# Designed miniproteins, single chains, continued (2): the designs that were tried, part 43

Each design is a single chain, and the fold is of that chain. pLDDT is the mean over its residues in the fold that is shown.

## One batch from the design tools (miniprotein)

Design m5469
Fold by ESMFold2-Fast:
Parts: structure tokens; sequence; C-alpha cells
Structure m5469 (fold): chain A 123 residues (1-123)
């Protein structure tokens, strides 16, 4: 997509996170990918089909603006010990987007920082 994670941070008022989110985008281009690219990323990382189906349902709930229901599914995914850390980066970023949609800016920042820190550990 032509949208940058740095641009997202600036638009959300997280100017202090712009450079760190731009670095995260370089490591994980999938964060600004399509729904199908995100689903394929989970497949490529060996995520079980049952968890991929749960992720797809969460993406569909986001499109329906059922943000709290989508967040619940992402929380359930994060509790699975088989979930790769690279996929957890994606989930933290998706949760941050949803918290911004819910006007929960402090929670959004918390999840952006989780994505940045985990992404840094995977460099």
Amino acid sequence: MPFSLGGFAAAAGFDDLVEELERLQELFPVLEGSDEEKIQFLRDKGVPQSLIDKFRKALELEKQRKYEEALKLYEELLKDPSLPNEVKVLLYFEMARLYLRLNKREKAREYLLKAIELGRELE
C-alpha cells in the first residue's frame, strides 16, 4: 500500500514513534498489506489453519466495524503458544489500529510499543 507506518503514527499524534514505526515497516511490510497478504503471511509462518480462520474472522469483524469483537479474537490468538513472534508483531499492530478506532489512544500507544519492541528483538 502507498500508506506508511510513519504517516500513520503522525496522523494518530504519535510523532515520537514515526522513525521506529518506519523501521518496523521495513522489517514487516505485511503490516500495511492487504487482508489476503496478511493471511498468506500467517500461512508462510506455519500458523495452524484454525488460527488462520480465527484471524480471517477478526479481519471481517473489523470491516463490519465490530472492533471490540475483533480485539477479543486477536487476544485469543496471542494466547496460543504456537503463534510465531513475527505474527505477534502483526497482531499488536492490528490491535493498535482498532484501539484508535475506539478512541482508546493510550491502549493504541501501548500496542504500538509492543509491536516496535518485539520487532526490534527480531532484527
Scores: mean pLDDT 85

Design m5470
Fold by ESMFold2-Fast:
Structure m5470 (fold): chain A 82 residues (1-82)
Amino acid sequence: EEVKKEVEEAKKILDEIYERLGNTPELKALRDQGLAELDKLEKEGKSVEEIKQTFIDYVKKILEVAAKEGLLTPVEKKRLEK
């Protein structure tokens, strides 16, 4: 139950990040892969910690692609570079 709630929240945040950054095929592919991986982890009974780590990993991948595509604000770009 806690795992299911964590997956639902993580999926919502990934979708919100994608919507904010805009509609490139690469960002959509990463968002879709992240959503699928989170669903897989829930079905496999992975821990909340593993779900959170997977979420963080996909957020980083999305931000790296967004940085290459020039979609980040100056503040977001500085945080990624650090």
Scores: mean pLDDT 76

Design m5471
Fold by ESMFold2-Fast:
Structure m5471 (fold): chain A 92 residues (1-92)
Amino acid sequence: MEKLIEETREKAEKAAKEAVEKYSKEEALKVFSEKGQEIMDESVRRIKEEAERIKKIDKKKGEQFYKDAVLGVTGAATDAAKKAYEELKKRE
C-alpha cells in the first residue's frame, strides 16, 4: 500500500512538472488534469486487486485497506495537480 501511494504521488508530481515545462499554460492544465485522472484510475484499480487479495485472508482488513489506500492515492494525485496550478498562476 505505502509504496503504491508513494508511486502515485511521484507519477502525479512528475507529470505535473513535465506538463508545466513542456506545454503552454492552457495545454499544460489540460494535460496534467488528464494525467492526474489516469494515475488515480490506475492506482484505484491496483488497490482493488490488492484489497481483494487481503480479503481472502481477512475481510475487514481488506475493506479497511481499500478505504485508506483510495483516500491516500486520491489525495496524493490531487495535491500534485493543485501544486501545478499554483506554479502556472505564478507564471501568468
Scores: mean pLDDT 77

Design m5472
Fold by ESMFold2-Fast:
Structure m5472 (fold): chain A 80 residues (1-80)
Amino acid sequence: KVVPKDTTVEELIADPELTPEERALLGYFGSLIKEYLENPDNPEVKAGIKKVTGIEVKPDDTEENLRKKALEKLLGYKVE
């Protein structure tokens, strides 16, 4: 499945084509991203993102970049 790079997690979990399992994974990922945006220096959130996506958060990583890699690794989506 192809999604735009600027698609929010809230928009994705509202997609009626998602399975219950995919929606649950996106909901969990969305909560991690929200925590990262609110507390970017929290090492637990960065560790959670790495555990869920396999991506280490770097100082120059954007929310869009992390979202793209997470969707590709967790769901096999192609992000534009």
Scores: mean pLDDT 67

Design m5473
Fold by ESMFold2-Fast:
Structure m5473 (fold): chain A 89 residues (1-89)
Amino acid sequence: SLKEEAKRHLREAIEALLKVPDRTPAMEEAIRFVGEALIALDNGDYEKAIEYLDKAIEALRSLPVRTPAVEEAIRHLEKAKEYLKKILE
């Protein structure tokens, strides 16, 4: 299902960031927002989930240097957002 695909991508984004040994505050903020998006998804609030994903992506894009792990996380968050937008279509 689209919801399951979105959740899979959110888990993969968190996993990518959690593998970073010295996480910045922006990375920790992004992980927190992804957690909020997962809660919103479980409540069926897809619009709120997308808002939290936008916040997470903005936090990661604010980093002066993006490592491969950060770029991987951003890709997964954007994929999750695409699946959620299809649910709202």
Scores: mean pLDDT 87

Design m5474
Fold by ESMFold2-Fast:
Structure m5474 (fold): chain A 100 residues (1-100)
Amino acid sequence: KEEERAKELEERIIKILTEKLKMSEEEAEEFVELYVEEASREEHLSRVEILEELLKELEKALKTEDPETLRRGLELAMLAVRLRDASVEERRAAYAALQA
């Protein structure tokens, strides 16, 4: 029941991101996964709760923000998360180099 609801919410969010924000399906899926991972880490919310909140925030943002501006903001947020992960990999590589 929860898995089915989560899938339906994910499909609705991806549809908004692709149709209204003109993101590719791959980018939209990646954004949803990154958002869920970050939110789960901070608040220990269920996947369904996180997706429901994301959908509400996107619907609210689309009423007040230009879609181009919202898309740009989401792309930058994804880039920031990836840069943080790259920083962790850089730290790991430096650690390995010091042990060589």
Scores: mean pLDDT 72

Design m5475
Fold by ESMFold2-Fast:
Structure m5475 (fold): chain A 83 residues (1-83)
Amino acid sequence: MLEERLEELKEKLKELLAKQENGEVTEEDILEGARILAEGLRVEIEIARRRAEEEGDEELLKLVEEAEKKFPLLEQEYEEALK
């Protein structure tokens, strides 16, 4: 289920935040956090898409398409910020 995947990603993010509070965070942990956030956004977009298709909600479908178009750009921009 997509909702279960989202909860799994939240759990992994909490583990990274705990490492940061303990001063144990590495650059690899920061990059992993970025990947988790990007995947979470992708899962939420997929949930919204399925809902829009099931309900015939053209407004929601348009928002989902816009988010899907922007998602690769946000991911790239975040990766560039870590360089």
Scores: mean pLDDT 73

Design m5476
Fold by ESMFold2-Fast:
Structure m5476 (fold): chain A 95 residues (1-95)
Amino acid sequence: MLEELAEEVAELIEKIEKGEISDEEARERLEEIKRRAEAAGIPTRRIQMLASAILLSKYSEAKELARELKELILAGAPEEEIERKAREIEELLEK
């Protein structure tokens, strides 16, 4: 389940990087992924962090951190580690 969502997320990231998808369309797709995750019983906080990372990946400086966040979520890393990586992305955008 999470792997399937991550694959869609990876495709979305690639489309954003190539400029093939608008910010609005990316947001809509992320909401669809979140809705499907909720239906599958996957914790929404992980999907929300993943959604944030994808939206932030449109900024060159956040791309690598967004990819790392995705890898941590897919690997089933501890929640604390995932939250720390998400916070790094948030801090980067504020600076």
Scores: mean pLDDT 65

Design m5477
Fold by ESMFold2-Fast:
Structure m5477 (fold): chain A 80 residues (1-80)
Amino acid sequence: DEELEELAEKEAVRTHILAATRGPEAAAEATRQGIARMREAGMSDEFIREVMERTARAIAESVGEEAGRLVLETAEEELA
C-alpha cells in the first residue's frame, strides 16, 4: 500500500534526522513513537520490523553504529 509506504518513509527519515542532530537516545524515542503511529495506521508488526531494520542499517552506515544499534534494539523491544 503506497500510503503505508509513504508513512514508513516519513518515520524513517524523521528517526534518521533525530539520530544525526540529537543523538542515539532521541532516535530511540523517535523509534518508539514511530512504531506507535505505524501500528495506529494498521501496519503489521512484520512490515514495521522490516522498515525499522532498514532504518537502523541506514543510520548505522551514515550517523554511527551506536545510533543504528540502539534504534534496532528499541524496535525489537517494542515489537516483542
Scores: mean pLDDT 86

Design m5478
Fold by ESMFold2-Fast:
Structure m5478 (fold): chain A 84 residues (1-84)
Amino acid sequence: MKKEMLLSAADFLDSAIDYVKSGDPGGARGMALRAVELMKHAGVDTSEVEKLIEEAVRALRNGDTESAIKYLEKAKEIVEKQAE
């Protein structure tokens, strides 16, 4: 159950990246927040992933799509490692 929740959280972060690439920062933020919710239900520490999502949102506010994608990719890597 916990591993499945974390893999689903990683999938939501992939969706967030796709929304960034398609020019929908609101959709990206929504998907990233769903990932954090699943991580909390899985009982893992969300602090670093939440910080990376905040950095991604800040980058999007500044029009820096490339940095936003990199922050979300790093967040996804952390979630995938927690699922192992």
Scores: mean pLDDT 86

Design m5479
Fold by ESMFold2-Fast:
Structure m5479 (fold): chain A 68 residues (1-68)
Amino acid sequence: MEEEIEAEIADALVLIYIGIGNSLYRQGKKDEAIAAYEKAIEFAESNPLVSPETLEYARKKLEEVKKE
């Protein structure tokens, strides 16, 4: 159950970084938004408890921001 709680926290941290990136992008801070999404991806790739769906969502957000 501790492992289950850790997985929930891991996914939440990735989503928090994505949320920070979304907020920064809406403020016109594109470089800072990219950095936040890259932190989300780096954390997700380094932590095996992060769900594959959460990692892919972070990658998709980074790609969307980089296109503009």
Scores: mean pLDDT 80

Design m5480
Fold by ESMFold2-Fast:
Structure m5480 (fold): chain A 87 residues (1-87)
Amino acid sequence: SMEEKIKELEKKLEEKTAELNAVGKQYRDTRIKMEELKKNYEKDPSYREEYEKAQAEMDKTVAEMKKLQDEINKIREEIESLLKESK
């Protein structure tokens, strides 16, 4: 039924929103680490590898957040479309 489809989409929305929140926390933690590593790297070149690794991790989390945001938006659009068709 249409009601069951909406419930399944709402569950997926909750799951994807939880994933986005978790990745958002990882992004924040990585950003703080990068800021500290940058200061260390300016004084000691031995921190270069750790800084570059943190930058790569930040780029990865940004890409993952964008993908999750796109998926969430599509689910929201599908729910809205189904609700409009039922009226």
Scores: mean pLDDT 85

Design m5481
Fold by ESMFold2-Fast:
Structure m5481 (fold): chain A 71 residues (1-71)
Amino acid sequence: MYVPDEETQKLSQKLKDLVEKAEQGDPDAQKLIDEMSKKLTELGKKAAEGDKDALEKGMELLKEFLKKVLE
C-alpha cells in the first residue's frame, strides 16, 4: 500500500489532460472519460461494500485507460 507521491501526481496530471481534451471536443477522449467514470463508479460502489479487490481493479483500469489515450 506504499504509493510514491510522484506516481499519484502523474496519474492526476494525465487525468487532467484527458479531461481538457474532452472539453476541447475530442470524441475519443469524451468516450473514454464516460467509460472510465462508469466503471470507476461501479468499482467504487463495490469497494464501499467491502470489496478490497474492486479498489485495486479500479486503479488498474484507470491507469490502462489513461495510458491508451495519452500514449
Scores: mean pLDDT 71

Design m5482
Fold by ESMFold2-Fast:
Structure m5482 (fold): chain A 70 residues (1-70)
Amino acid sequence: DVQKAVQDAIIESAKEFLDKGQISKESADKAIELAKQGDLAGAIFTLVKASSDESREELMKKVSEAAAKA
């Protein structure tokens, strides 16, 4: 299930970035909520907008790997 794998990757990335102090709790909570609602594009955009270039690259890698494995 590609959609579920991508959703899980987005949620895990948001939690990881929050734990590392790379994004705000507000941005993490918003991205997780959008992902749970099935708005995967909105969730990714929220994380990308809130993240540094390094965190953005890591997010895109994790999402791509999750989609490829599903």
Scores: mean pLDDT 79

Design m5483
Fold by ESMFold2-Fast:
Structure m5483 (fold): chain A 123 residues (1-123)
Amino acid sequence: SSFQELAKNILEVAESDPRVPEEIKELLKEAAKETDFDKMLSIIEEIRLYISAHPEEVSEAVYELINLFYQILTAYKQGKSEEAKKGAEAMIRTVRDYASRGLIDEDLAERIVASLERLKAEA
């Protein structure tokens, strides 16, 4: 699924950053394998709550990508297709900005963008 592919790409960003706690990397590994939407949303919510409690322990890029992914999943869960598409567009802009600033690898950024474009088509 596009959500599973996006979780796998975010995992690659997190694994490339030694500042990201192992707990977050393990939760992202679970999300990357998850085929059930509601379970995926629960895992991402758990990561988001951890980051919110420990913002100084996580890189800016990983923190923002998880927050944006959570917003997209929540909009999709609520049947708000236009909000989900706007969230995906916001995440595409953020990913490209982070790539231009050297916070995310360019090839990885384009894979994330491709996953988000597929997700927009599905929403």
Scores: mean pLDDT 85

Design m5484
Fold by ESMFold2-Fast:
Structure m5484 (fold): chain A 83 residues (1-83)
Amino acid sequence: GAREAAEKAAATAGELLRAGASPADAAAKAMGLLNKDPRVGDVAVVERRPDGTVVIEVTDAETGKRYLITLDARTGTATVEEA
């Protein structure tokens, strides 16, 4: 489902952040992966914070369930939670 797609995109974004990529570049890569996944119905950046945090919302194409990917460049982490 879209959760698996979100977790995979988050893992890739986290690796990029730890390699020194900008939050914008990591988010763009994650969104590109999500937009190609047939399990994903919609993907959007819903928040950008001054501290370099970016939040991406992912909607499951079949169920309409929403997931949030939080990218934190300060810690080099990307986490997935159900919205």
Scores: mean pLDDT 85

Design m5485
Fold by ESMFold2-Fast:
Structure m5485 (fold): chain A 94 residues (1-94)
Amino acid sequence: SVRDYMGKYFDQMGFPDLSDAVRNGNFDRMIAIFKDYYDKYGPNVALKVFQLIVRWIFSTSPSSDTFDRKVDQLYSVMSKDIQRYVDKLKKLST
């Protein structure tokens, strides 16, 4: 499955906590990892982790429009607290 493939990828990159969250499909845990990285290393490192997840999940998307729609859809299913945290990360990239 895509989750298993992503999990192996993140294990190889040295992100075992992220790998576990991906394997379980746990978006709340994935965002908690971003928050931990934000708190420890600042927004630039947390944004890179978020971007790696986004790129990997949707790397097989057939078009940029499809990629963008899936990213927005993923964001929209997050809780209000998680959305607030992701909004902070997005603002740092624009």
Scores: mean pLDDT 63

Design m5486
Fold by ESMFold2-Fast:
Structure m5486 (fold): chain A 71 residues (1-71)
Amino acid sequence: SMKEEILKLTKETFRRVADIVAEQLARIQEVKATESDPEVRAAKIAEIDREAEERIRRVHEEFQEELKKAE
């Protein structure tokens, strides 16, 4: 049913976002462990955050497009 399809899409989207956030946090921890320069560390973390935000945006756009097809 449409309700079951929407629920499946919602759960899969949440899983994809959770995976992106987990990767983002792991990369930030690696930078904190390996980069001693505070300015370089901040710049690298900002880039990791930007990349994660772009990936989440794409996931959200794909979810919205799939919802339109399910409706």
Scores: mean pLDDT 86

Design m5487
Fold by ESMFold2-Fast:
Structure m5487 (fold): chain A 95 residues (1-95)
Amino acid sequence: MSSMAESVLVGAELYKLGLDLDFELKAPSLNEEEKAWLRKLVEEIKKIVEEKTKELAEELSKVEDPEEAMELIRKASEETKKRIEELKKEAEAKA
């Protein structure tokens, strides 16, 4: 096991934590129905983070060059952020 895999897992966990904090901060301005929608979307976001983490781990196992591995981590992180942002916008549209 390389330290890179550990960094990927930590990154995914921090992303989940950020989402939970954002939800908590917005909770007072949301109705019960809006809160239910946001919770469902947060769960979908967590699934996306898990899928991306697994994909990244698989790709990292195929790469021999540390430089290429770092590039894969960067791209996976950017794509995950993009998907999360899209789902958050959908939650706001439903509110």
Scores: mean pLDDT 63

Design m5488
Fold by ESMFold2-Fast:
Structure m5488 (fold): chain A 67 residues (1-67)
Amino acid sequence: MKEEAEKIINELKKIKEQTTDPVMKRLLDATIKQIRLAIKNNDKEGLEKAIKSAKTVIEAAKRYLER
C-alpha cells in the first residue's frame, strides 16, 4: 500500500510540473495532501480511498494534458 501511494504521489507531482492551469495544480496538491495525511494518521481505509480518488484525478489530468 505505501509503495503504491508513493508511486501515485510521484505521478501526481510529474503531472503538476507539466500543467500551467492553477485549478489543476490546486486539485493535484489537494490529492497529494490527502494521501500524505492518510499515511501520517496510519488510516488504512482513508489511504485506500485516497488512492482510488487519486487514480481518478490522474485520469482526468492525463486527458487535460493530451487535450
Scores: mean pLDDT 79

Design m5489
Fold by ESMFold2-Fast:
Structure m5489 (fold): chain A 108 residues (1-108)
Amino acid sequence: SLVQMLNRIASIVEDNIKQAKELGLHEVAEINSEILDKIHQLTAALEAGDYSRARELIEEIKELLQKANNLIDEKLPELSKEDRRKAVLIGASNGMIMIALYTMEKEL
């Protein structure tokens, strides 16, 4: 189910928000919070059969994921070795979400 996949993605994004806040990456946490809101909107659009709105939301989420990853890359030199590893994992998680959204969009 696409809805079950989105619920799983939402949980991952919630964890990424918490981890970004702990790392002091507050702007990354804010972007991921906007991503989370748009994932909830995407779930509602899919349940309503509004595939045009769903496609629009997927593109918006993909742009925000890229923005978050670009900001992580910019902040990496400011972080300790340990925190840098954790920040890279948030970036990798965002990349996996982008792939999942790409495959979902092809099924719409």
Scores: mean pLDDT 91

Design m5490
Fold by ESMFold2-Fast:
Structure m5490 (fold): chain A 75 residues (1-75)
Amino acid sequence: SAEDISSKLDAILKAIVNKDIDTLRALAQELAPTYPEMSQTALEIADAMERGDEMSLMKHTLRLIGEAEQAILEE
């Protein structure tokens, strides 16, 4: 649902701000059955965070927001 997507996006963004990689990976696993593209992007964010790749982190975060917005519009 749009509410579920928005809630999960909010949780992911909070995990990014807190640099909580474990929570980010757990949220990605929760997304995988319904939103595999968002799940994969969240894992790419976690990987960028582990590497300290700030450019990739920003790029993938913007992509995730766009994917979430599109998923909400398609419901």
Scores: mean pLDDT 84

Design m5491
Fold by ESMFold2-Fast:
Structure m5491 (fold): chain A 93 residues (1-93)
Amino acid sequence: MEEIKKLLEEAKKKAEEALETGDEKKVEEAAKKLKEALEIKDPEKAKAFEENIKKMDKKKQAELIIAVAKQELLQIEAEVEGKLEELKELAEL
């Protein structure tokens, strides 16, 4: 999970920087990081992402990378929060 989180955070950060600066190389780096994270989690999702990203211009690619990375991070955060609440209940007894 930690490796997937780091890849997703890096992808999101590079895609956000790409939108801010217009640096197309950062879009490519962000796409690579996101693909690596998705391949670990779900190889079919990674293939679908790769096919979709190829049809888009660089700005739309960056926006898609940010959206997908945010969704995947939110799912991981929800699982972590669930475990933290369970541990907190045990610690209070």
Scores: mean pLDDT 77

Design m5492
Fold by ESMFold2-Fast:
Structure m5492 (fold): chain A 67 residues (1-67)
Amino acid sequence: SAREEGLAFADRADEEYAKLSPEEKEAVREKIEKILKELGAEDVVYDERMNTWITKETYERMEELER
């Protein structure tokens, strides 16, 4: 676990996100994607298995490994 290495906020955010309804999760995803786009990181997606945001490249590599 990396929460003690300054990811305590991320751990709490993941816990809160997991409690949301599907509709609320979609709204949060859109908000985060908008922020990431403004920062120039348009290539990230949410991975439900890891309950975190990862790069699209990492997501595609993980999908390929499951085949």
Scores: mean pLDDT 61

Design m5493
Fold by ESMFold2-Fast:
Structure m5493 (fold): chain A 61 residues (1-61)
Amino acid sequence: SSRQQQLLDLVQQANKAAKNGDIQTALQLVDELARLAGMTPAETEVMRQHYTDMAEQSRKK
């Protein structure tokens, strides 16, 4: 379905932003993904933490 394709695209975009160390963009995309997917606040927080960790790893010296 088109919605499922949109969700996958948002995940890919968030992953790219996080790998580039762009935490602000990654978290904004995660929020859009969570809203579109109907995620609970608890599920959204777990996803935010995952992308935060990924972005921080990209910022290591």
Scores: mean pLDDT 83

Design m5494
Fold by ESMFold2-Fast:
Structure m5494 (fold): chain A 73 residues (1-73)
Amino acid sequence: DEAIDERARAALEANRALVEEADAAARAGDMVRAAELMLKVLEAIREALADDPEAKAEIEEAIAKMKAWIAEQ
């Protein structure tokens, strides 16, 4: 859990600019842009956790839900 959290945290740090842009877009009401930027962050976390099937599956589920939400907009 801690090792998984550390790898996820490192991926978030590497993509800090995208996280900040997503947060700014969300606060401005641009929810589609926020979701698109967050999707890129989630995809980076998925790659960082590629060696952990359980953690990867959780992130893949989040990615699928985000893609479905974007498609409904």
Scores: mean pLDDT 79

Design m5495
Fold by ESMFold2-Fast:
Structure m5495 (fold): chain A 92 residues (1-92)
Amino acid sequence: MELRVSIVDAAGNEVGLSATTSDFEKAKEQLLIMIKFAQERGMSKVIVDIFHPDIEEARKAAKELGEFALEEQSSVESVSVGDTSVTITIKK
C-alpha cells in the first residue's frame, strides 16, 4: 500500500509539499503534520491518496484515515471519504 498526503491552498491549487509512505502509521503522522501546517498557513484542504492493488483494502484505509482526521476537531471542518482518497477540509 502506498499513501500520498498533499495540501491544497486557498485558491484550490495543490502545493508542492507532499509526502508518500507505505507505512500506515507514518501516513497518520504525516497527516497530522500536514493538517497543522495547512491550518497555520491558511490552506484549504489536505488530501490523502491511497494506492493499493486491492480496492477493498484501499476503502478500509480511506475510512480509517477519515475517522482519524475527524478526531482533530480544532483544525478539521469536515472530511469526505472516497474509495481511494480522503479529502479533509481545514477550519479557517
Scores: mean pLDDT 81

Design m5496
Fold by ESMFold2-Fast:
Structure m5496 (fold): chain A 63 residues (1-63)
Amino acid sequence: MLSKDQALDAVLEIATGLINQGYSKEEVLKTVRDVVDFLQKQYSIPESVAKEILKKVEEFIEK
């Protein structure tokens, strides 16, 4: 079972990796949205949890 914390950590790791490779914030956000959509479909994550993960990752990227 994929927990919210595991999903958040995975998405943050992907975002951090892309930033370190020199991708723009816009490109990182697009990839993060695609990854969260994939996780939501694959692991049946509720939409409310998916939105919370996106918000936390967007706040992290904007800092």
Scores: mean pLDDT 79

Design m5497
Fold by ESMFold2-Fast:
Structure m5497 (fold): chain A 62 residues (1-62)
Amino acid sequence: SMEEMQKLIDEQVELVMSGKMSLAEGARLLNKKAYELTGGDLLKVGEILDEFVRRVAQAQAD
């Protein structure tokens, strides 16, 4: 669902921004979880990863 997707992105952004996980580690874990959540929809997985990277970059710019 959209809520599950958003929660997944939020969780990984928090882990990276809190220093508990690197950007690369967060992206790898998110890729795995997004693949499961979307049933292997590579386009949707790519959209989820792009949003995650965008949010981390935006938070780091502050």
Scores: mean pLDDT 82

Design m5498
Fold by ESMFold2-Fast:
Structure m5498 (fold): chain A 66 residues (1-66)
Amino acid sequence: SLLDYLRTLPPATALDIGSTVTTSATENLSREELVARLREVAALSDEQLEQLVRYAEELRERIKKA
């Protein structure tokens, strides 16, 4: 899950990434916009970016059902 992934990161980096993913889910940002913002926050691999995009989609679905 997104929360489990964030627990593996330093607190400052986890906060920045988590905030970006949460904003993406709540504001319904495009995949391209989310990827652009994540690249500004940290130097991430394409695999890490894909994983974070999947977490944002999962969070978006949870928000729709809550």
Scores: mean pLDDT 73

Design m5499
Fold by ESMFold2-Fast:
Structure m5499 (fold): chain A 85 residues (1-85)
Amino acid sequence: KLEEAKELARKAAEEVAEKLRKAGKEEEAERLLKDVEEAIKNAKDAQELVTNVVRAIMDAGIRSGDHDVTEFASEVASRLLAEGG
């Protein structure tokens, strides 16, 4: 289950990072991908990984200052919680 959670986390991070890049938020996209890889590296179980990645995604959405990015990040985070937990 941890390996499945890692795959879901990377997919979620890439979706939000792509949305950030399209909004001109390249630095926020890079930061999100870095934060997610650190979460993957340090996670002891799937629940810890999902919790940390959801937080990273939501923080990136808020920091973007872009409503469409924030809404998309919330949708992706909700999906990750449902699929990864």
Scores: mean pLDDT 84

Design m5500
Fold by ESMFold2-Fast:
Structure m5500 (fold): chain A 105 residues (1-105)
Amino acid sequence: SSKIKELIKKIEEFAKKFPNLTPEQKEEIKALIDLLEKEEIELAILILENATKLNPNNPLYYFLLGLLYELQKKYDKAVEAFEKALKLEPDNEFIKEALEEAKKK
């Protein structure tokens, strides 16, 4: 899917610019990309939803959830996820831009 390939590229660009990614979080992003390449979107969302429950103060998982909800055209859920991520990391320009784009849809 061209949309999935664009999403993977966006996640890879984000991972290079997001501050304070741990080695474990980088491996989690790689695993997420592998699921997206296999088009296992529902499983990827379930894993991220569980990650937000275990790590409710980590903006990474909410941001990634927002991107996957956008892929599914679930824009209200994407906005909620991006707003949660931005509340946790208010100076992150990547999250701000993603939220603005989701709100336009």
Scores: mean pLDDT 83

Design m5501
Fold by ESMFold2-Fast:
Structure m5501 (fold): chain A 85 residues (1-85)
Amino acid sequence: LVEKTVEALKEDPAYTEEDIEKLLEILESMPEELKKETMLLILAPEYGRKGKIEELEKLMEEAGIPEEMKKIILSIAEAAKKVAE
């Protein structure tokens, strides 16, 4: 999950290397459950924009995200996809 989050952030031109490093430090300070949810919230707009909704769903299943949080993350991804097109 961390590796996929870093890949998505590097693909987003809004994030500099310094921004990514700072964000990773913040994520490392979080409880594991909150860290996973936060990483998926970061991934959602980029995966949505790229049409990778199925990959995002797989990552959420692998991370054991609660059903209500999955709905929120998917809603963000779908909104990003709609705005990008």
Scores: mean pLDDT 76

Design m5502
Fold by ESMFold2-Fast:
Structure m5502 (fold): chain A 84 residues (1-84)
Amino acid sequence: MTPEQQAEEALRFGREGIRLFKEGKELLKNPDKETILRGIGLVLRGIGLGYQAIILADQLRRQGRTDEADEAIRLAEEAGMIRL
């Protein structure tokens, strides 16, 4: 994978993580048990994508691509991970 592809993938994982996390949190407001379980699944998937974005951000930082790394970390934090 090229550094450009790694940067694109990190940002994609971060953006998708935010989308899934926010969608999941919205479903958790519903009193329906099946909807809540679906919401939990989406939240966990969003967090997982956020972790993948951080792993790729670490690789980007080691390659000197600090701006892309910082943006990927910002997106991962917004995806419901604990603020670093």
Scores: mean pLDDT 78

